# Designed miniproteins, single chains, continued (2): the designs that were tried, part 29

Each design is a single chain, and the fold is of that chain. pLDDT is the mean over its residues in the fold that is shown.

## One batch from the design tools (miniprotein)

Design m5052
Fold by ESMFold2-Fast:
Structure m5052 (fold): chain A 75 residues (1-75)
Amino acid sequence: MEEEELRRKAEEYREKARELNERANELGKEAKELIEKYKEDPSYKEEARKKIMEEASLTVEAILYISQALALEKQ
């Protein structure tokens, strides 16, 4: 019973990582658009920086969820 529960939690963590990566990809697209705008208008610099940092944060969180899933699979 516990092994099946750990397997389910690992699958849930993998699904959360997928969702976070999808959100990070969307933020990455927004960041690229803001970087192009920044080339023409310096006022977009801070907004581009914020989107880049948000993308990086979600990517790190996704990696942590994958790491937790792998740890559960080893138990």
Scores: mean pLDDT 82

Design m5053
Fold by ESMFold2-Fast:
Structure m5053 (fold): chain A 55 residues (1-55)
Amino acid sequence: EYPLFNKAVEALLKGDFEEAEKLFEEIINKYPLSSLYPVARYLLKFAKEKKIPKP
């Protein structure tokens, strides 16, 4: 799970919020009992907020 988390964080830092969202969602779905779960959920929310402009 750490390699996936690192890749997701790198996507966020690059401003690739769509890729970051996909990677964090994969972590949440595959590793729900991971110590990274609460951080991944927070960062997924952050990536979604940056990806979706106001309608």
Scores: mean pLDDT 74

Design m5054
Fold by ESMFold2-Fast:
Structure m5054 (fold): chain A 69 residues (1-69)
Amino acid sequence: MSEGEKLVEKAEKLAALGASLVGQGRHEEAARYAEQAIEYAKKAIELGEVEKGKKSLEGAKRVLEQARA
Protein backbone atom coordinates (compact mmCIF):
# COMPACT_ATOMS: atom_id res chain seq x y z
CA MET A 1 0.00 0.00 0.00
CA SER A 2 1.37 3.43 -0.94
CA GLU A 3 1.81 6.23 1.63
CA GLY A 4 -1.02 8.14 -0.11
CA GLU A 5 -3.33 5.11 0.10
CA LYS A 6 -2.57 4.78 3.84
CA LEU A 7 -3.53 8.44 4.33
CA VAL A 8 -6.81 7.91 2.42
CA GLU A 9 -7.57 4.93 4.71
CA LYS A 10 -6.80 7.05 7.81
CA ALA A 11 -9.00 9.89 6.52
CA GLU A 12 -11.91 7.49 5.84
CA LYS A 13 -11.62 5.88 9.31
CA LEU A 14 -11.51 9.28 11.05
CA ALA A 15 -14.47 10.60 9.00
CA ALA A 16 -16.50 7.46 9.84
CA LEU A 17 -15.66 7.86 13.54
CA GLY A 18 -16.61 11.55 13.34
CA ALA A 19 -19.97 10.67 11.75
CA SER A 20 -20.62 8.15 14.56
CA LEU A 21 -19.78 10.82 17.16
CA VAL A 22 -22.24 13.27 15.51
CA GLY A 23 -24.94 10.59 15.86
CA GLN A 24 -24.06 10.32 19.57
CA GLY A 25 -24.32 14.12 20.11
CA ARG A 26 -20.54 14.41 20.67
CA HIS A 27 -20.16 17.31 18.25
CA GLU A 28 -16.87 18.82 19.54
CA GLU A 29 -15.05 15.46 19.29
CA ALA A 30 -16.69 14.80 15.89
CA ALA A 31 -15.36 18.15 14.60
CA ARG A 32 -11.81 17.29 15.75
CA TYR A 33 -11.87 13.91 13.99
CA ALA A 34 -13.34 15.48 10.82
CA GLU A 35 -10.61 18.16 10.80
CA GLN A 36 -7.92 15.47 11.08
CA ALA A 37 -9.61 13.51 8.26
CA ILE A 38 -9.54 16.65 6.08
CA GLU A 39 -5.78 17.10 6.67
CA TYR A 40 -5.00 13.45 5.87
CA ALA A 41 -7.15 13.63 2.70
CA LYS A 42 -5.32 16.80 1.58
CA LYS A 43 -1.95 15.12 2.20
CA ALA A 44 -3.07 12.06 0.20
CA ILE A 45 -3.96 14.35 -2.74
CA GLU A 46 -0.48 15.95 -2.55
CA LEU A 47 1.06 12.44 -2.69
CA GLY A 48 -0.84 11.61 -5.90
CA GLU A 49 -4.02 9.89 -4.61
CA VAL A 50 -6.05 12.68 -6.24
CA GLU A 51 -9.34 10.86 -7.02
CA LYS A 52 -9.56 8.86 -3.76
CA GLY A 53 -8.22 11.80 -1.73
CA LYS A 54 -10.80 14.24 -3.14
CA LYS A 55 -13.63 11.78 -2.38
CA SER A 56 -12.35 11.35 1.20
CA LEU A 57 -11.97 15.15 1.54
CA GLU A 58 -15.61 15.66 0.44
CA GLY A 59 -16.82 13.07 2.97
CA ALA A 60 -14.76 14.59 5.80
CA LYS A 61 -16.05 18.11 5.01
CA ARG A 62 -19.65 16.84 5.19
CA VAL A 63 -18.97 15.35 8.63
CA LEU A 64 -17.38 18.62 9.79
CA GLU A 65 -20.41 20.63 8.54
CA GLN A 66 -22.79 18.26 10.38
CA ALA A 67 -20.67 18.46 13.58
CA ARG A 68 -20.81 22.28 13.48
CA ALA A 69 -24.56 22.46 12.68
Scores: mean pLDDT 86

Design m5055
Fold by ESMFold2-Fast:
Structure m5055 (fold): chain A 56 residues (1-56)
Amino acid sequence: SSAVEALIAQFEKALEAGDLFEADTLVGLVGIMAGVGLVSEETFEELRRKLEEAKK
């Protein structure tokens, strides 16, 4: 889905900018989308892992 790709791209941009609040919000949205089957759980867990690494 183009919407999912746009959200992931915005998440990567937020991580590059150090905007952890925006990155956390976007991961939350992807998690909701995974819960309704619009995104794989593997994709959601990968983004969550990247966010946790960025917080260190």
Scores: mean pLDDT 83

Design m5056
Fold by ESMFold2-Fast:
Structure m5056 (fold): chain A 108 residues (1-108)
Amino acid sequence: SLEEKLERLREELDAAIRAGATPQEVVDLYAKMLEALGAKEAAEKIREIARLDPYFANVVATAALAVLRGEVSPEEAIAALKAYFDHHGVPDEVRELGIEAVRAAAEA
């Protein structure tokens, strides 16, 4: 079932973080969660970001999942990403992809 799959993915994510998983491994787990929730386009954009900046991809995946779960509005998530851009050296090439991933999650 979807609920059992999401619970397993959440347990894998929590275990991976506690075990010191790489940012890429964490992104792969978030992408699987987004795909399971029907946000395939958001997951694809996040995987693309991860090829250049897996740390930022993790931030985007977290924001996209929160939007999908109704925990934050898309506007709040985008504002948080923009604040992250101002305080971290995120490449310009992936900034727009991050915003697009959050918007794609909102449309899922």
Scores: mean pLDDT 81

Design m5057
Fold by ESMFold2-Fast:
Structure m5057 (fold): chain A 60 residues (1-60)
Amino acid sequence: SSARDDLLAFLAEKLGVSQATVSRLLRNPEEFDKLLEKLLEEGKLSEREYELLLAYREEV
C-alpha cells in the first residue's frame, strides 16, 4: 500500500539504509523496537512518530 511505501521510505532515510533493509527489520520486532528506542533517544524521532511506528509494528 501507499502508506507502507511511505513508511519504508521514511525509515530508510532516518536509518541511512535501503528500503529492503527496513523491510527485513520490520520482520524482527525485537531489533525494530531497539532501533526505534535508539532513534527516539538520539532525537531522530519525535514522541508522536515513535508511538505511531510502535502501533504500526503491532499491526504487522
Scores: mean pLDDT 74

Design m5058
Fold by ESMFold2-Fast:
Order: structure tokens, then C-alpha cells, then sequence
Structure m5058 (fold): chain A 62 residues (1-62)
């Protein structure tokens, strides 16, 4: 699965879809917050790349 470091890098540089994917992978691997991962996915779906990246970071930091 994604490492915490890999998820943080993706959140900072990858844009909304990459950030949402990283958050999902971290959560699915048991290393992050479900609530924050879902918020990252929702933000990416509405086109809010900045919010998606922030929620992906919070997923990895949980």
C-alpha cells in the first residue's frame, strides 16, 4: 500500500485526483482516517484540488 510519506507527497504535488487516490489507498491499507479520505474524494469530485490535497494530508497524518 502507499506509505505515509508517499501519500503526503501526492497530496502536495499531484492535484485533486491524485490526492484523492492517495487518501483512499492510505485509508484502505489501515493507516488513515476514513472521514478525511472521504472528504478528499468528495473535494476532488467537485473539482476542488486544494481541499482534496488538504484532506489527503489529514488522512495520512491521522
Amino acid sequence: GRTREGALAAAESGGGAAAATAAYEVWKDGHGSREQALRAIEAAARGDAAAASEYARKTALA
Scores: mean pLDDT 70

Design m5059
Fold by ESMFold2-Fast:
Structure m5059 (fold): chain A 82 residues (1-82)
Amino acid sequence: SEKKKLILEGEIEAGMALIAAAVIKTSLKRKKDPEAIEEAKKLLKKAEELLKKAEELAKKTGDPRVKQLIDEAKKALEEAKK
């Protein structure tokens, strides 16, 4: 069904944002590498775009699994910024 496809897309997008948060956190720990910091900034922007799309899909589907994964990704991104 179309709804099941949208749920899967939302899960994939939120999951990608979660993975991005882990990479960002690792890159920002390397304070002496300007390239790693630049890559982390670009990845942060992409992760935020992925989260926005996942949130739209969560609203359309009403699926709590997508919402849970979005919340996890948001927490991971906030931790990555510290």
Scores: mean pLDDT 79

Design m5060
Fold by ESMFold2-Fast:
Structure m5060 (fold): chain A 92 residues (1-92)
Amino acid sequence: GSEAAGILIEAVRKLRELGASVTVTLQGDSVVVNVSGLDAQGKKILEETAKKLEELGAKVELTVSGDSATLVVGGLSPEAQTAVVLEAIGLQ
C-alpha cells in the first residue's frame, strides 16, 4: 500500500509545524528528505519515522548532523514517490 508515503507526508508536515526547513526531492528511485533547523523533537520525529518505514519494508537511511538531517527512503512505488514530492512542495 501507500502507507510509507502517508508516514513521510505526516513527518514533513510535523517538522514544518515545528519550524524546520524541509525539502523533498527524488534521487533515482529514492525520496530524499533534507531537513534543517531541527530541535530535539524534530530529531525524535525523524528517528521514529525512519523506524516505522523500516518496519513497513522500506529501505531507509537517516543521517543526522547537528541541527540538520537527511532521510533517504527507497522501495516506494513511482506513484507513492510522486505523492510525497507533490505534498511536500504544496502542489495537490
Scores: mean pLDDT 82

Design m5061
Fold by ESMFold2-Fast:
Structure m5061 (fold): chain A 72 residues (1-72)
Amino acid sequence: MDVDRLIELLKDEDPNVRVLAAAKLGEIGDPRAVKPLIEALSDPDPRVRTAARQALEKIGGPEAEAALASLP
């Protein structure tokens, strides 16, 4: 499973695919996913936003922490 392919799937037209991509990126923990997951925090589907938040919490790091700190 390739991180680059999962990042592409975060932009899929199917929200179920975007949820799965966010969850898998969180499991892998590759920091290359941080910026795409931050963008997914603004997704129109609340399930995708929740999955992206959980993935960023799992990956961590200063960029992810800053994005999460800006949430209510």
Scores: mean pLDDT 83

Design m5062
Fold by ESMFold2-Fast:
Structure m5062 (fold): chain A 70 residues (1-70)
Amino acid sequence: SSSEANRHVIEDIRLNAEIAIKYKDTEGLQKAKTVAEELSRRALAQGDEASAEQAERLVKEIEEELEKLK
């Protein structure tokens, strides 16, 4: 299902963001943010509000981590 696929993508984004945070990889965090923003839009279009909300929270978390690297 779309919801199951979206859940896997959220898990992948979270793992990639955690790796980027560990290595202070600003470029990796920017990429993770872009994927999370795309997932949020896609999930909303599919009616998967739960995944859209999770992706939106990931965007905010990544934004906070990017601010710490400035």
Scores: mean pLDDT 86

Design m5063
Fold by ESMFold2-Fast:
Structure m5063 (fold): chain A 62 residues (1-62)
Amino acid sequence: GHAAGAAAGAAARSGGASAEAAQRTLEDMVKHGNAEGARAAALAGGASEADAEAQGISMKGG
């Protein structure tokens, strides 16, 4: 989960939360069974940098 979370946060911030980049990360996290992280990644894919940062913090704690 940690590496996938870091990738999701970085992609959202650098890629401007692009739907395609966020979707790829979301799919990867779902495959790993990180339901909470997957939701955060989905929000980051369609939301602001603040949501991407929240996702990163969640992964950092887990």
Scores: mean pLDDT 55

Design m5064
Fold by ESMFold2-Fast:
Order: C-alpha cells, then structure tokens, then sequence
Structure m5064 (fold): chain A 83 residues (1-83)
C-alpha cells in the first residue's frame, strides 16, 4: 500500500465534488433546511467519502468501486440527516 498517484488524487477530488453536489441536491429535495448541524454532517460525509475512496485506490480498486462507495456514503448521510 502506498500513496495514490496524482491522477488518482484528481479522481478522488472529482468524486468528492460530485458527492457534495448530490448531498446538497438531496437535502434540498427532502426539504431539509441548511443549518450548522446539517453543514457539519455534510462536511463529515464528504471527508469520509474521500478517505474511503483513497483507501480503495491504495488497494487497487476500480473507479467503479470507488464511485459505488461514495454513493453508499452519500445515501447513508442523507438517511441520517432525514431521521
């Protein structure tokens, strides 16, 4: 296991931006107001998604596996914020 390549880093950053957008859209669609608590949970979810995508990249996982993991984290975070 080693640090990801620059290309892998760029991809992880792109996934993080996509995840953030999906979280913001999901919150708006669910009618959840933007509060400091919600913002904190969103930031935490994005950081977690980046960390797990990075771990997968270091293990030689495919881009599809990384996208799937980010999607799972986004869905979990949205479900938690709706509860």
Amino acid sequence: MKMPSEEEGEFINELALEGKRELEEGLKAAGIPWTPEVASKLVGAVLRAMAEALELAMRGASREEMREKVREIVEEALAEMKA
Scores: mean pLDDT 78

Design m5065
Fold by ESMFold2-Fast:
Structure m5065 (fold): chain A 60 residues (1-60)
Amino acid sequence: AARAAAKADLAAAVATLLRSQGASPEEIAAAVATLVSQVDAGALDPAALTAGIRAQLAAQ
């Protein structure tokens, strides 16, 4: 489903950003779980957040 793909893209973008900042695997997993939970609750737009993260990564 499109939502599952958007959540996967968000998880990948967040993991890449946090790894670039020196985050541990545990910190990355916790952050991804929190964001996915917010997406599932309808509180967060995964596409908009993923675009913002990709822009930040491109600026590095």
Scores: mean pLDDT 78

Design m5066
Fold by ESMFold2-Fast:
Structure m5066 (fold): chain A 67 residues (1-67)
Amino acid sequence: GATAPAPQPMTIEQLEKKARELAAQGNELGKKALELVEKAKKTDRGEGSEHLAQAYKLVLEAEKQLA
């Protein structure tokens, strides 16, 4: 079946969706992550990878704070 049981289950699209949802809930880390995802989408793929990695870490930290 179509599934992503990998240690890093978030694609760029999934990361953007989660960051947007967290930002909509008023989460500051989610807002920061969303900004980084948007920056990555406007940046060359090499530079964008750094922004995406930071966004992913922020989303994980936000989820830990909400748990």
Scores: mean pLDDT 72

Design m5067
Fold by ESMFold2-Fast:
Structure m5067 (fold): chain A 85 residues (1-85)
Amino acid sequence: MKSLREIVHEMLELAAKYLPPEEQARVARLIVEFLEAYSKGDVEKAIEALKEAYRVMLEAARRRGDQEFIDKVKELYEKAIELLK
């Protein structure tokens, strides 16, 4: 649980650093939805919210052309999915 929260915290930090305010708010909302679904044992809904947050972050990273940001977003998503198993 704690390591998963650390991963989502890093995603929120990346969003705050690189995304415009509207996309930051969307990612934050999706992370809240993810954590709520996960706490209720709704793994399918948790994965859905996480995938959408990943999509928003990846699109933003691609617009910046920042390969380090792209790689970090992919890494955090893969780690989060692994912890949901």
Scores: mean pLDDT 80

Design m5068
Fold by ESMFold2-Fast:
Structure m5068 (fold): chain A 95 residues (1-95)
Amino acid sequence: MEELKEKADKLREEGVSLYDQGKYEEAANKFKEAVELYTKALGEKSPEVARTYLLLGDAYDKLGKKEEAIKWYRKAVESLPDNLYAKKKIEELEK
């Protein structure tokens, strides 16, 4: 649904702004809200959902929460299996 996607886009943008400020936990919370709305609007197998899962993985990686980062990167691969970035991050973090 269009309105849910627009709200999710704004939440993702707020999350990116927080991430750029080094506020990784606040950024992760915004990305969780965004991915819930993207999933409702577009379904689990969408580029927007996959990108938001990547952003969650990146935020948790910055927080040193390796296990949580891997979970979100795996969700990004499950959404779009051709996500080479997420696959590389999983390999790196599982070493």
Scores: mean pLDDT 85

Design m5070
Fold by ESMFold2-Fast:
Structure m5070 (fold): chain A 66 residues (1-66)
Amino acid sequence: MKYRVTFTGTVEQKIGTVLRLIGEEDVEVTPLSEDTYEVTFTGSKEQEEAIIEKLKSEPHATVEEL
């Protein structure tokens, strides 16, 4: 599945989250703008759901399913 992630916090918070995402196996992160990224999952549904749930819980990020 593909998701759009938009960051509204500090640069430090954004960098921390982006580095965490690009460190994940079977996850592709593509920058769309300075604060918006497309995240594509090619691995397990369980991994996808765990990562998205965590992102949705963060106050400095918003997640939209594409």
Scores: mean pLDDT 79

Design m5071
Fold by ESMFold2-Fast:
Structure m5071 (fold): chain A 79 residues (1-79)
Amino acid sequence: STVTRAIGLAIRAVGHLLDGDVEGAKRDARELAKLAQQDPSLIPLAISVLQQVLDAARSRGDHGLAAETQEMLDTLRSM
């Protein structure tokens, strides 16, 4: 189901963040954001995960990753 896939992506993204793999976390968060655009009930979960990716990108000075993550957050917040 879409919900099961979304939960799996969220868990995997958080796992990547705990391992310091911010790029891996962003890939999973991006897929979660796409699911949230199709199912708005997933928007709060997607925003939570993307905010964690954004904070991690900013903390390491990754301006490109931070910009891409901010664009995804802005899209979901405007829905």
Scores: mean pLDDT 85

Design m5072
Fold by ESMFold2-Fast:
Structure m5072 (fold): chain A 88 residues (1-88)
Amino acid sequence: TEELLALLEEGRRLAEELKEEDPELANILLKALENAERAVREGDREAALVSLTMALMAVGIAKAAGEMTPTVERIRELLLRAEALVEA
C-alpha cells in the first residue's frame, strides 16, 4: 500500500510538470491519479484499477496522436507499475 501510494504521488508530480507541455492531458491524468489514490486509501481495488485503466487509455490516445514526450512515457511506466501492484 505505501509503495503504491508513493507511485501514485510520483505520477501526480510528473503530471503537474506535464502541464507546461500538455495541460489538457495533464488535467486528465491528475484527475485519474487522484481517483486512484482515493480508491487505494478506501481499499477499493476495482475502483483503483478503473482509474488507472482510464489514465493508461489517455496516454494511449496521446501516443496515437504522436504526443508522447519523455514525461508522458515516465507517467505510463508508473501507471503500469501501480496497476501491477493493485492486481497483486
Scores: mean pLDDT 84

Design m5073
Fold by ESMFold2-Fast:
Structure m5073 (fold): chain A 83 residues (1-83)
Amino acid sequence: SMEAEELLEEARRALEEGKPEEAAELAIKAAMIALKELPPEKIPEGIGLILRAIGAIEQGRLEGKLEEGAKEAIRAAEEIMNL
């Protein structure tokens, strides 16, 4: 999806600019759009990747490592787009 790819590019840019909250939000939006485009048999795997990303973001907030959480969210979106 071009829309999901554009949101991932924006997420990477936000991370470069030191905006990990914005990067995480954009990456989750990209992942959700990519999830909707998956064939039905791959949706459970895609959901698992999104839940992993959300967990990483929340753990990052608790530990002051939100940049790491945002990076995991970007990775999850990329993995979903390749399912």
Scores: mean pLDDT 86

Design m5074
Fold by ESMFold2-Fast:
Structure m5074 (fold): chain A 71 residues (1-71)
Amino acid sequence: MNPEFEKVFEYAQKAIEYAKKGDIEKAREYLKKAEEALKKLKESNASVSQLVAAELAVIGAEIDIELAEKK
């Protein structure tokens, strides 16, 4: 398994956890780390399915942060 693929999911999950706790600053920090890991994954020989799954994880974290900021 690609280490950057695991990092995208790890950081995206942490971003969601902090967003649910109302810690928007930490949520955004982990989202940025997930985006950086996704960028490195795109530079690797990752499969299309891995790239799609990783992008969806980042999008999910972004949505959770936006929902937390509105409420």
Scores: mean pLDDT 82

Design m5075
Fold by ESMFold2-Fast:
Structure m5075 (fold): chain A 57 residues (1-57)
Amino acid sequence: MLSEEEAKRLAEGARAGTLAVGGSEEDAERAQKAALSGKTPEEAEKRAVAAILEGAD
């Protein structure tokens, strides 16, 4: 399970990463939500990446 700190860090990373590749704030919010749905840091990262890639289509 993600700690509160890990969840916040991953969510912020997902948001920052999305914006860095030219995503919108809406894309960033989606990636952040996907990261927070993960139960482990690894799962959260995979979900964030999947959401970013889905937005790229």
Scores: mean pLDDT 70

Design m5076
Fold by ESMFold2-Fast:
Structure m5076 (fold): chain A 65 residues (1-65)
Amino acid sequence: TEEEERVLKLGKELAEKFGKMVLSHYPDGTVEIEVSPETGVKAVVKTPEKTYEFEISLELARLLL
């Protein structure tokens, strides 16, 4: 639905902001962002030290976004 599309778009924007924030401290890192109606929004930031993961489900996104 249009509502789900808007929620996923806002979730993606939030995930992108998270990735940018982590990369500001770890410039040699990489960011992967996945958006799906089935799984919600996921951002994985891989750095030389460790992997940072941010997830927001469609259910949680609907409540917060």
Scores: mean pLDDT 74

Design m5077
Fold by ESMFold2-Fast:
Structure m5077 (fold): chain A 63 residues (1-63)
Amino acid sequence: SIAAEIAELDRRIAELKERIRALQEELRAETDPARRARLLEEMHRLSREILELERRIAELRER
């Protein structure tokens, strides 16, 4: 069902948000510039994935 698909996407978004929070904590403790840059790149990648999933949910809700 559409509701089940939305629920699965919402769960995936929640997991990605949890990962971003963990990376933010790592970033606050990290002093090496190269490692900080890699953490920021990963956070940006996860943020883009969240936006894509949110767009899919919006499309499903319009049906």
Scores: mean pLDDT 89

Design m5078
Fold by ESMFold2-Fast:
Structure m5078 (fold): chain A 65 residues (1-65)
Amino acid sequence: MSEEEIEREIEEALLRMKVEVAKLSGDLEEAIKTVEEALERAKKLGLPQEFIEELEKRLEELKAK
């Protein structure tokens, strides 16, 4: 595994953790912002499409009222 691959896996794990923490926080605005930031970072880093789709689904769940 290359340094780049290791960095991607670490970023993916960190973004997943941030999204889960945000969802559990109860602060809807903060949660939405955190997921949007995670999604933008994932797209810029070229993380797996499956992970990007997971973040998009979480964002839609948070925006649903």
Scores: mean pLDDT 74

Design m5079
Fold by ESMFold2-Fast:
Structure m5079 (fold): chain A 60 residues (1-60)
Amino acid sequence: SKKEIIQRLFDAIRRLAQGDESVLPEAEKLLKELEKINDKWAVERFRPVLEQLKARIEKK
């Protein structure tokens, strides 16, 4: 369901924010699934956060 994908993506982003790089591929996969299902709303919300977290992880 859309809610399940959103919840999993939120959890993955939270773990990334805490420094767990291992969930990055999962977060990217879930974002792509949201693109397929929800189009603009959720993707526009989560994509900038994911990009910012990727940049922060790379600059640590």
Scores: mean pLDDT 76

Design m5080
Fold by ESMFold2-Fast:
Structure m5080 (fold): chain A 80 residues (1-80)
Amino acid sequence: DFEVDVLVALGRMALGIMKSSGDASMYPLVKKVAEQLYELGAPEEAVRLLREAAELAKELGDEEAAKEMEEFAKELEKKA
């Protein structure tokens, strides 16, 4: 699945950049990638990406972003 594979790779790269740099500015991009993964019929990939982003946000001390990512993951999991 070409589009799903590309989006998963993009999301994983964004998380890697955030982890290496400590820069939380990638959360909106991660959320957008997860939305597109869900629309393409890959809700499990979307939920996994968002939960990894939430855990990274907690490591970076961004509790608000962590809560946003977890709630979005729960919403997508419920709809799938």
Scores: mean pLDDT 80

Design m5081
Fold by ESMFold2-Fast:
Parts: sequence; C-alpha cells; structure tokens
Structure m5081 (fold): chain A 103 residues (1-103)
Amino acid sequence: AVVQSPKEVEAKVGEKVEIKAVASENVNNQVDWYKQKPGKLPEKIIYNTNVRAPGVPERFKGYGSGKNYVLVIENLQPEDYATYFFSVMTAEGWVWGEGTVVK
C-alpha cells in the first residue's frame, strides 16, 4: 500500500508546496513524480527520488529514503497548478498515489 498526502493544497504564486508519499515497504528510492495539467497527459518530472527530468525547472525537488518521500515545489508559478502523482515499483508492480491537487 502507498499513501499520498495531502489530497489538496491551496497555494499562492511564490509559495512553497510539499507533497508526501509514504510506502508500506522500503521502495529503495525507486519513486517517480508526475505532473498532470487538466486535459493533458501526465508528464514525469522527477525520477529515482531526486533526479529532475530534462527541462523541468530547478524549483521542483524530490527528497526521501526508505518508506518516506516528498516532492517540494519552491516558489510556485502559475503553470504549476496541476495534479501531482507519485509512482513506486513494488514486488506486485507499479503502484500510483491517488494524487494531490495544487490550486
């Protein structure tokens, strides 16, 4: 099982947003984060806990180890209002978080 929190965040432009992922088992840093704008496909923004995908701004940062992971958005911009998801590889295959709406 995996838990993503919070379900929703209300934030102003320029504020810091933190989204947490907790896995029921050690996932060995194999945590990816995705951003999905309304009407668009999800895009991978962070892979392997803390590596930004090409073209992703430095304000997106990933942290974590073991069972506990966090996505941080420093200095939130208008284009960052989106739904964010994490995914982890488990023994049963890929598992996705339920998402966090940043609004």
Scores: mean pLDDT 83

Design m5082
Fold by ESMFold2-Fast:
Structure m5082 (fold): chain A 72 residues (1-72)
Amino acid sequence: MREELEREIDEAMIRIAVSVEKLALENEGIEISEEDLEEAVELAIELLEKGVPLKEAIDEAVRYLREKAKEK
């Protein structure tokens, strides 16, 4: 239960951080799709499952979203 709850909180924090970055990029006129958002979230979750710290997983997801923005 405790580890499961901590993972749910970590996943929620990832989704919040990635959603905030999407809003920041959209405010700059860069369109980010829901698919791009979900890909970034999935990347962070995969890193978290591999033992990468939450902060680093979030940083990688944000970087992924920014790179996607540059392709547009």
Scores: mean pLDDT 79

Design m5083
Fold by ESMFold2-Fast:
Structure m5083 (fold): chain A 63 residues (1-63)
Amino acid sequence: MQNLNRLIGQILRIIGEIFDLERQLEEAKRAGDEERARALEEKIRELQAQLQSLMDQLRALPD
């Protein structure tokens, strides 16, 4: 029960981080920095996986 607000807060924070990293990714691609772009894409994927895990936890909570 006490985890609901924490999970929602974590979900919102991760969504914000993903948007920030996507902006950085666009800048890296424009600069032709393929190595940085790859690293940013990987980090975005990690955060998306973490987001999915948190959403799965949220769905598993009892009412």
Scores: mean pLDDT 81

Design m5084
Fold by ESMFold2-Fast:
Structure m5084 (fold): chain A 60 residues (1-60)
Amino acid sequence: MEEVIERLREERARAEGEEERAFLEKMIRRVEEAQKEEDPLVREVTEALGLMALGITRSI
C-alpha cells in the first residue's frame, strides 16, 4: 500500500489540471485510510482503486 500512496503523490505533483490533483488527493486519502483497516478485502479494494486512479490520470 505504501508504494501506491507514494506513486499517487508523485502523479499529484506532476498533474497540471486542478481536477486531476483533486482526484488523486481523494485516492491518496482513501488508500491511507485503508492502511488502518483490519479487513483484508477492504484494503485490497482500496489499493486497486488507487492503481486505477494512476491509470486514469495517465490516460487523460
Scores: mean pLDDT 69

Design m5085
Fold by ESMFold2-Fast:
Structure m5085 (fold): chain A 74 residues (1-74)
Amino acid sequence: SLEEKKEEFLRYFGRLAQEALDKVPEDKRGEFLAKLAEIAQETFKLMEENPDMPLEEIKRLFEERVEKALAEVS
């Protein structure tokens, strides 16, 4: 279900976010967290508007956005 897909994504997001945050300079962590919140919101909207989209594709798109955010705060 969409709800189960969202729960699995949240577990994945939590792990990836923690790993990514450890790579961000301390003075940029607040900025990075704000970007992560925006990416998470956009990802949930993507899941709601595209319920048939595979979770693995959603994870890939999310990873691409996180990598871009990391580059912007580095």
Scores: mean pLDDT 82

Design m5086
Fold by ESMFold2-Fast:
Structure m5086 (fold): chain A 98 residues (1-98)
Amino acid sequence: HMEELEAEVQATIASMLVHLARLALKQGKKDEAKELVKLAIDTVRSLPRATPLTGEVLKEAARVAKEAGDLDTVKQISEVARELGLEEVAKYAEELAK
């Protein structure tokens, strides 16, 4: 189905956005890292279904958001993970937000 290809392409884009966010954070560009994480979350939210890559993308996005000081985004990631049925990822993000 085309939906499977769309999910895989969008998950790959989200993965690249999170990688760029990590690189921005390493350079001290916290605001840029926050924006890239938000773009990755929006990309994940547009997915027709979760893929195995989606869970790993959300976990790394949560770590980057926490390190950038954006706890509101970490909480949003928990919500998105729960909407996608990724309960372990949702619990991981909830724990990071504490």
Scores: mean pLDDT 83

Design m5087
Fold by ESMFold2-Fast:
Order: structure tokens, then C-alpha cells, then sequence
Structure m5087 (fold): chain A 55 residues (1-55)
């Protein structure tokens, strides 16, 4: 699950690069996912945040 979620986030970031009009909305959803994960799995939330920040 964790690796699949990371790959999904990477795909969403790649999609945002190709569709800049959707970037704001997409990044909003990613932020909500990170906030949710901070409560359930803070280590995974940190990894996803790092992936977002790198791209």
C-alpha cells in the first residue's frame, strides 16, 4: 500500500507538470492527503511531502 501510494503521488505530480491549469487543485488534494496521513502514518506523510517538495 505505502509504495503504491507513493507511486500514485508521483504520477499525480507528473500529470500536474503536463496540465498546469490543474496544478492548484491537484496540489490541494495532495495537501489534504498529507494532513490525513499525519494523524495515521506520520512517516509516510513526511515521505510524500518530501516527494512533493522535490518536484
Amino acid sequence: MNEELIKLVEKLLDYAKKNPDSRGLLMGYVDQVIKGLEVVDPELAKRIQEIVDKK
Scores: mean pLDDT 75

Design m5089
Fold by ESMFold2-Fast:
Structure m5089 (fold): chain A 79 residues (1-79)
Amino acid sequence: MEHGRRAIELAREGRGKEAGRYAIEGAQYALDNKDKEAALEALRGGLEGVRSSEDLEGIKSGIAGALAGIGALFDLGVK
């Protein structure tokens, strides 16, 4: 749960690459704990990572985080 929120905070600080990594960890936490809210926060964290990043590495990390969040939401049965 904290992972997605931390990802958003890191993105606001210009740390998009780290935001993407935290989003991936948040998505894994969501799957392990069957927490749809954590999966949604992981998606938001990944998207903020993309939005805040100006380098390819940060953008790629944010996309990976957002996709991990989407995957977790689908696995948990979000409509």
Scores: mean pLDDT 76

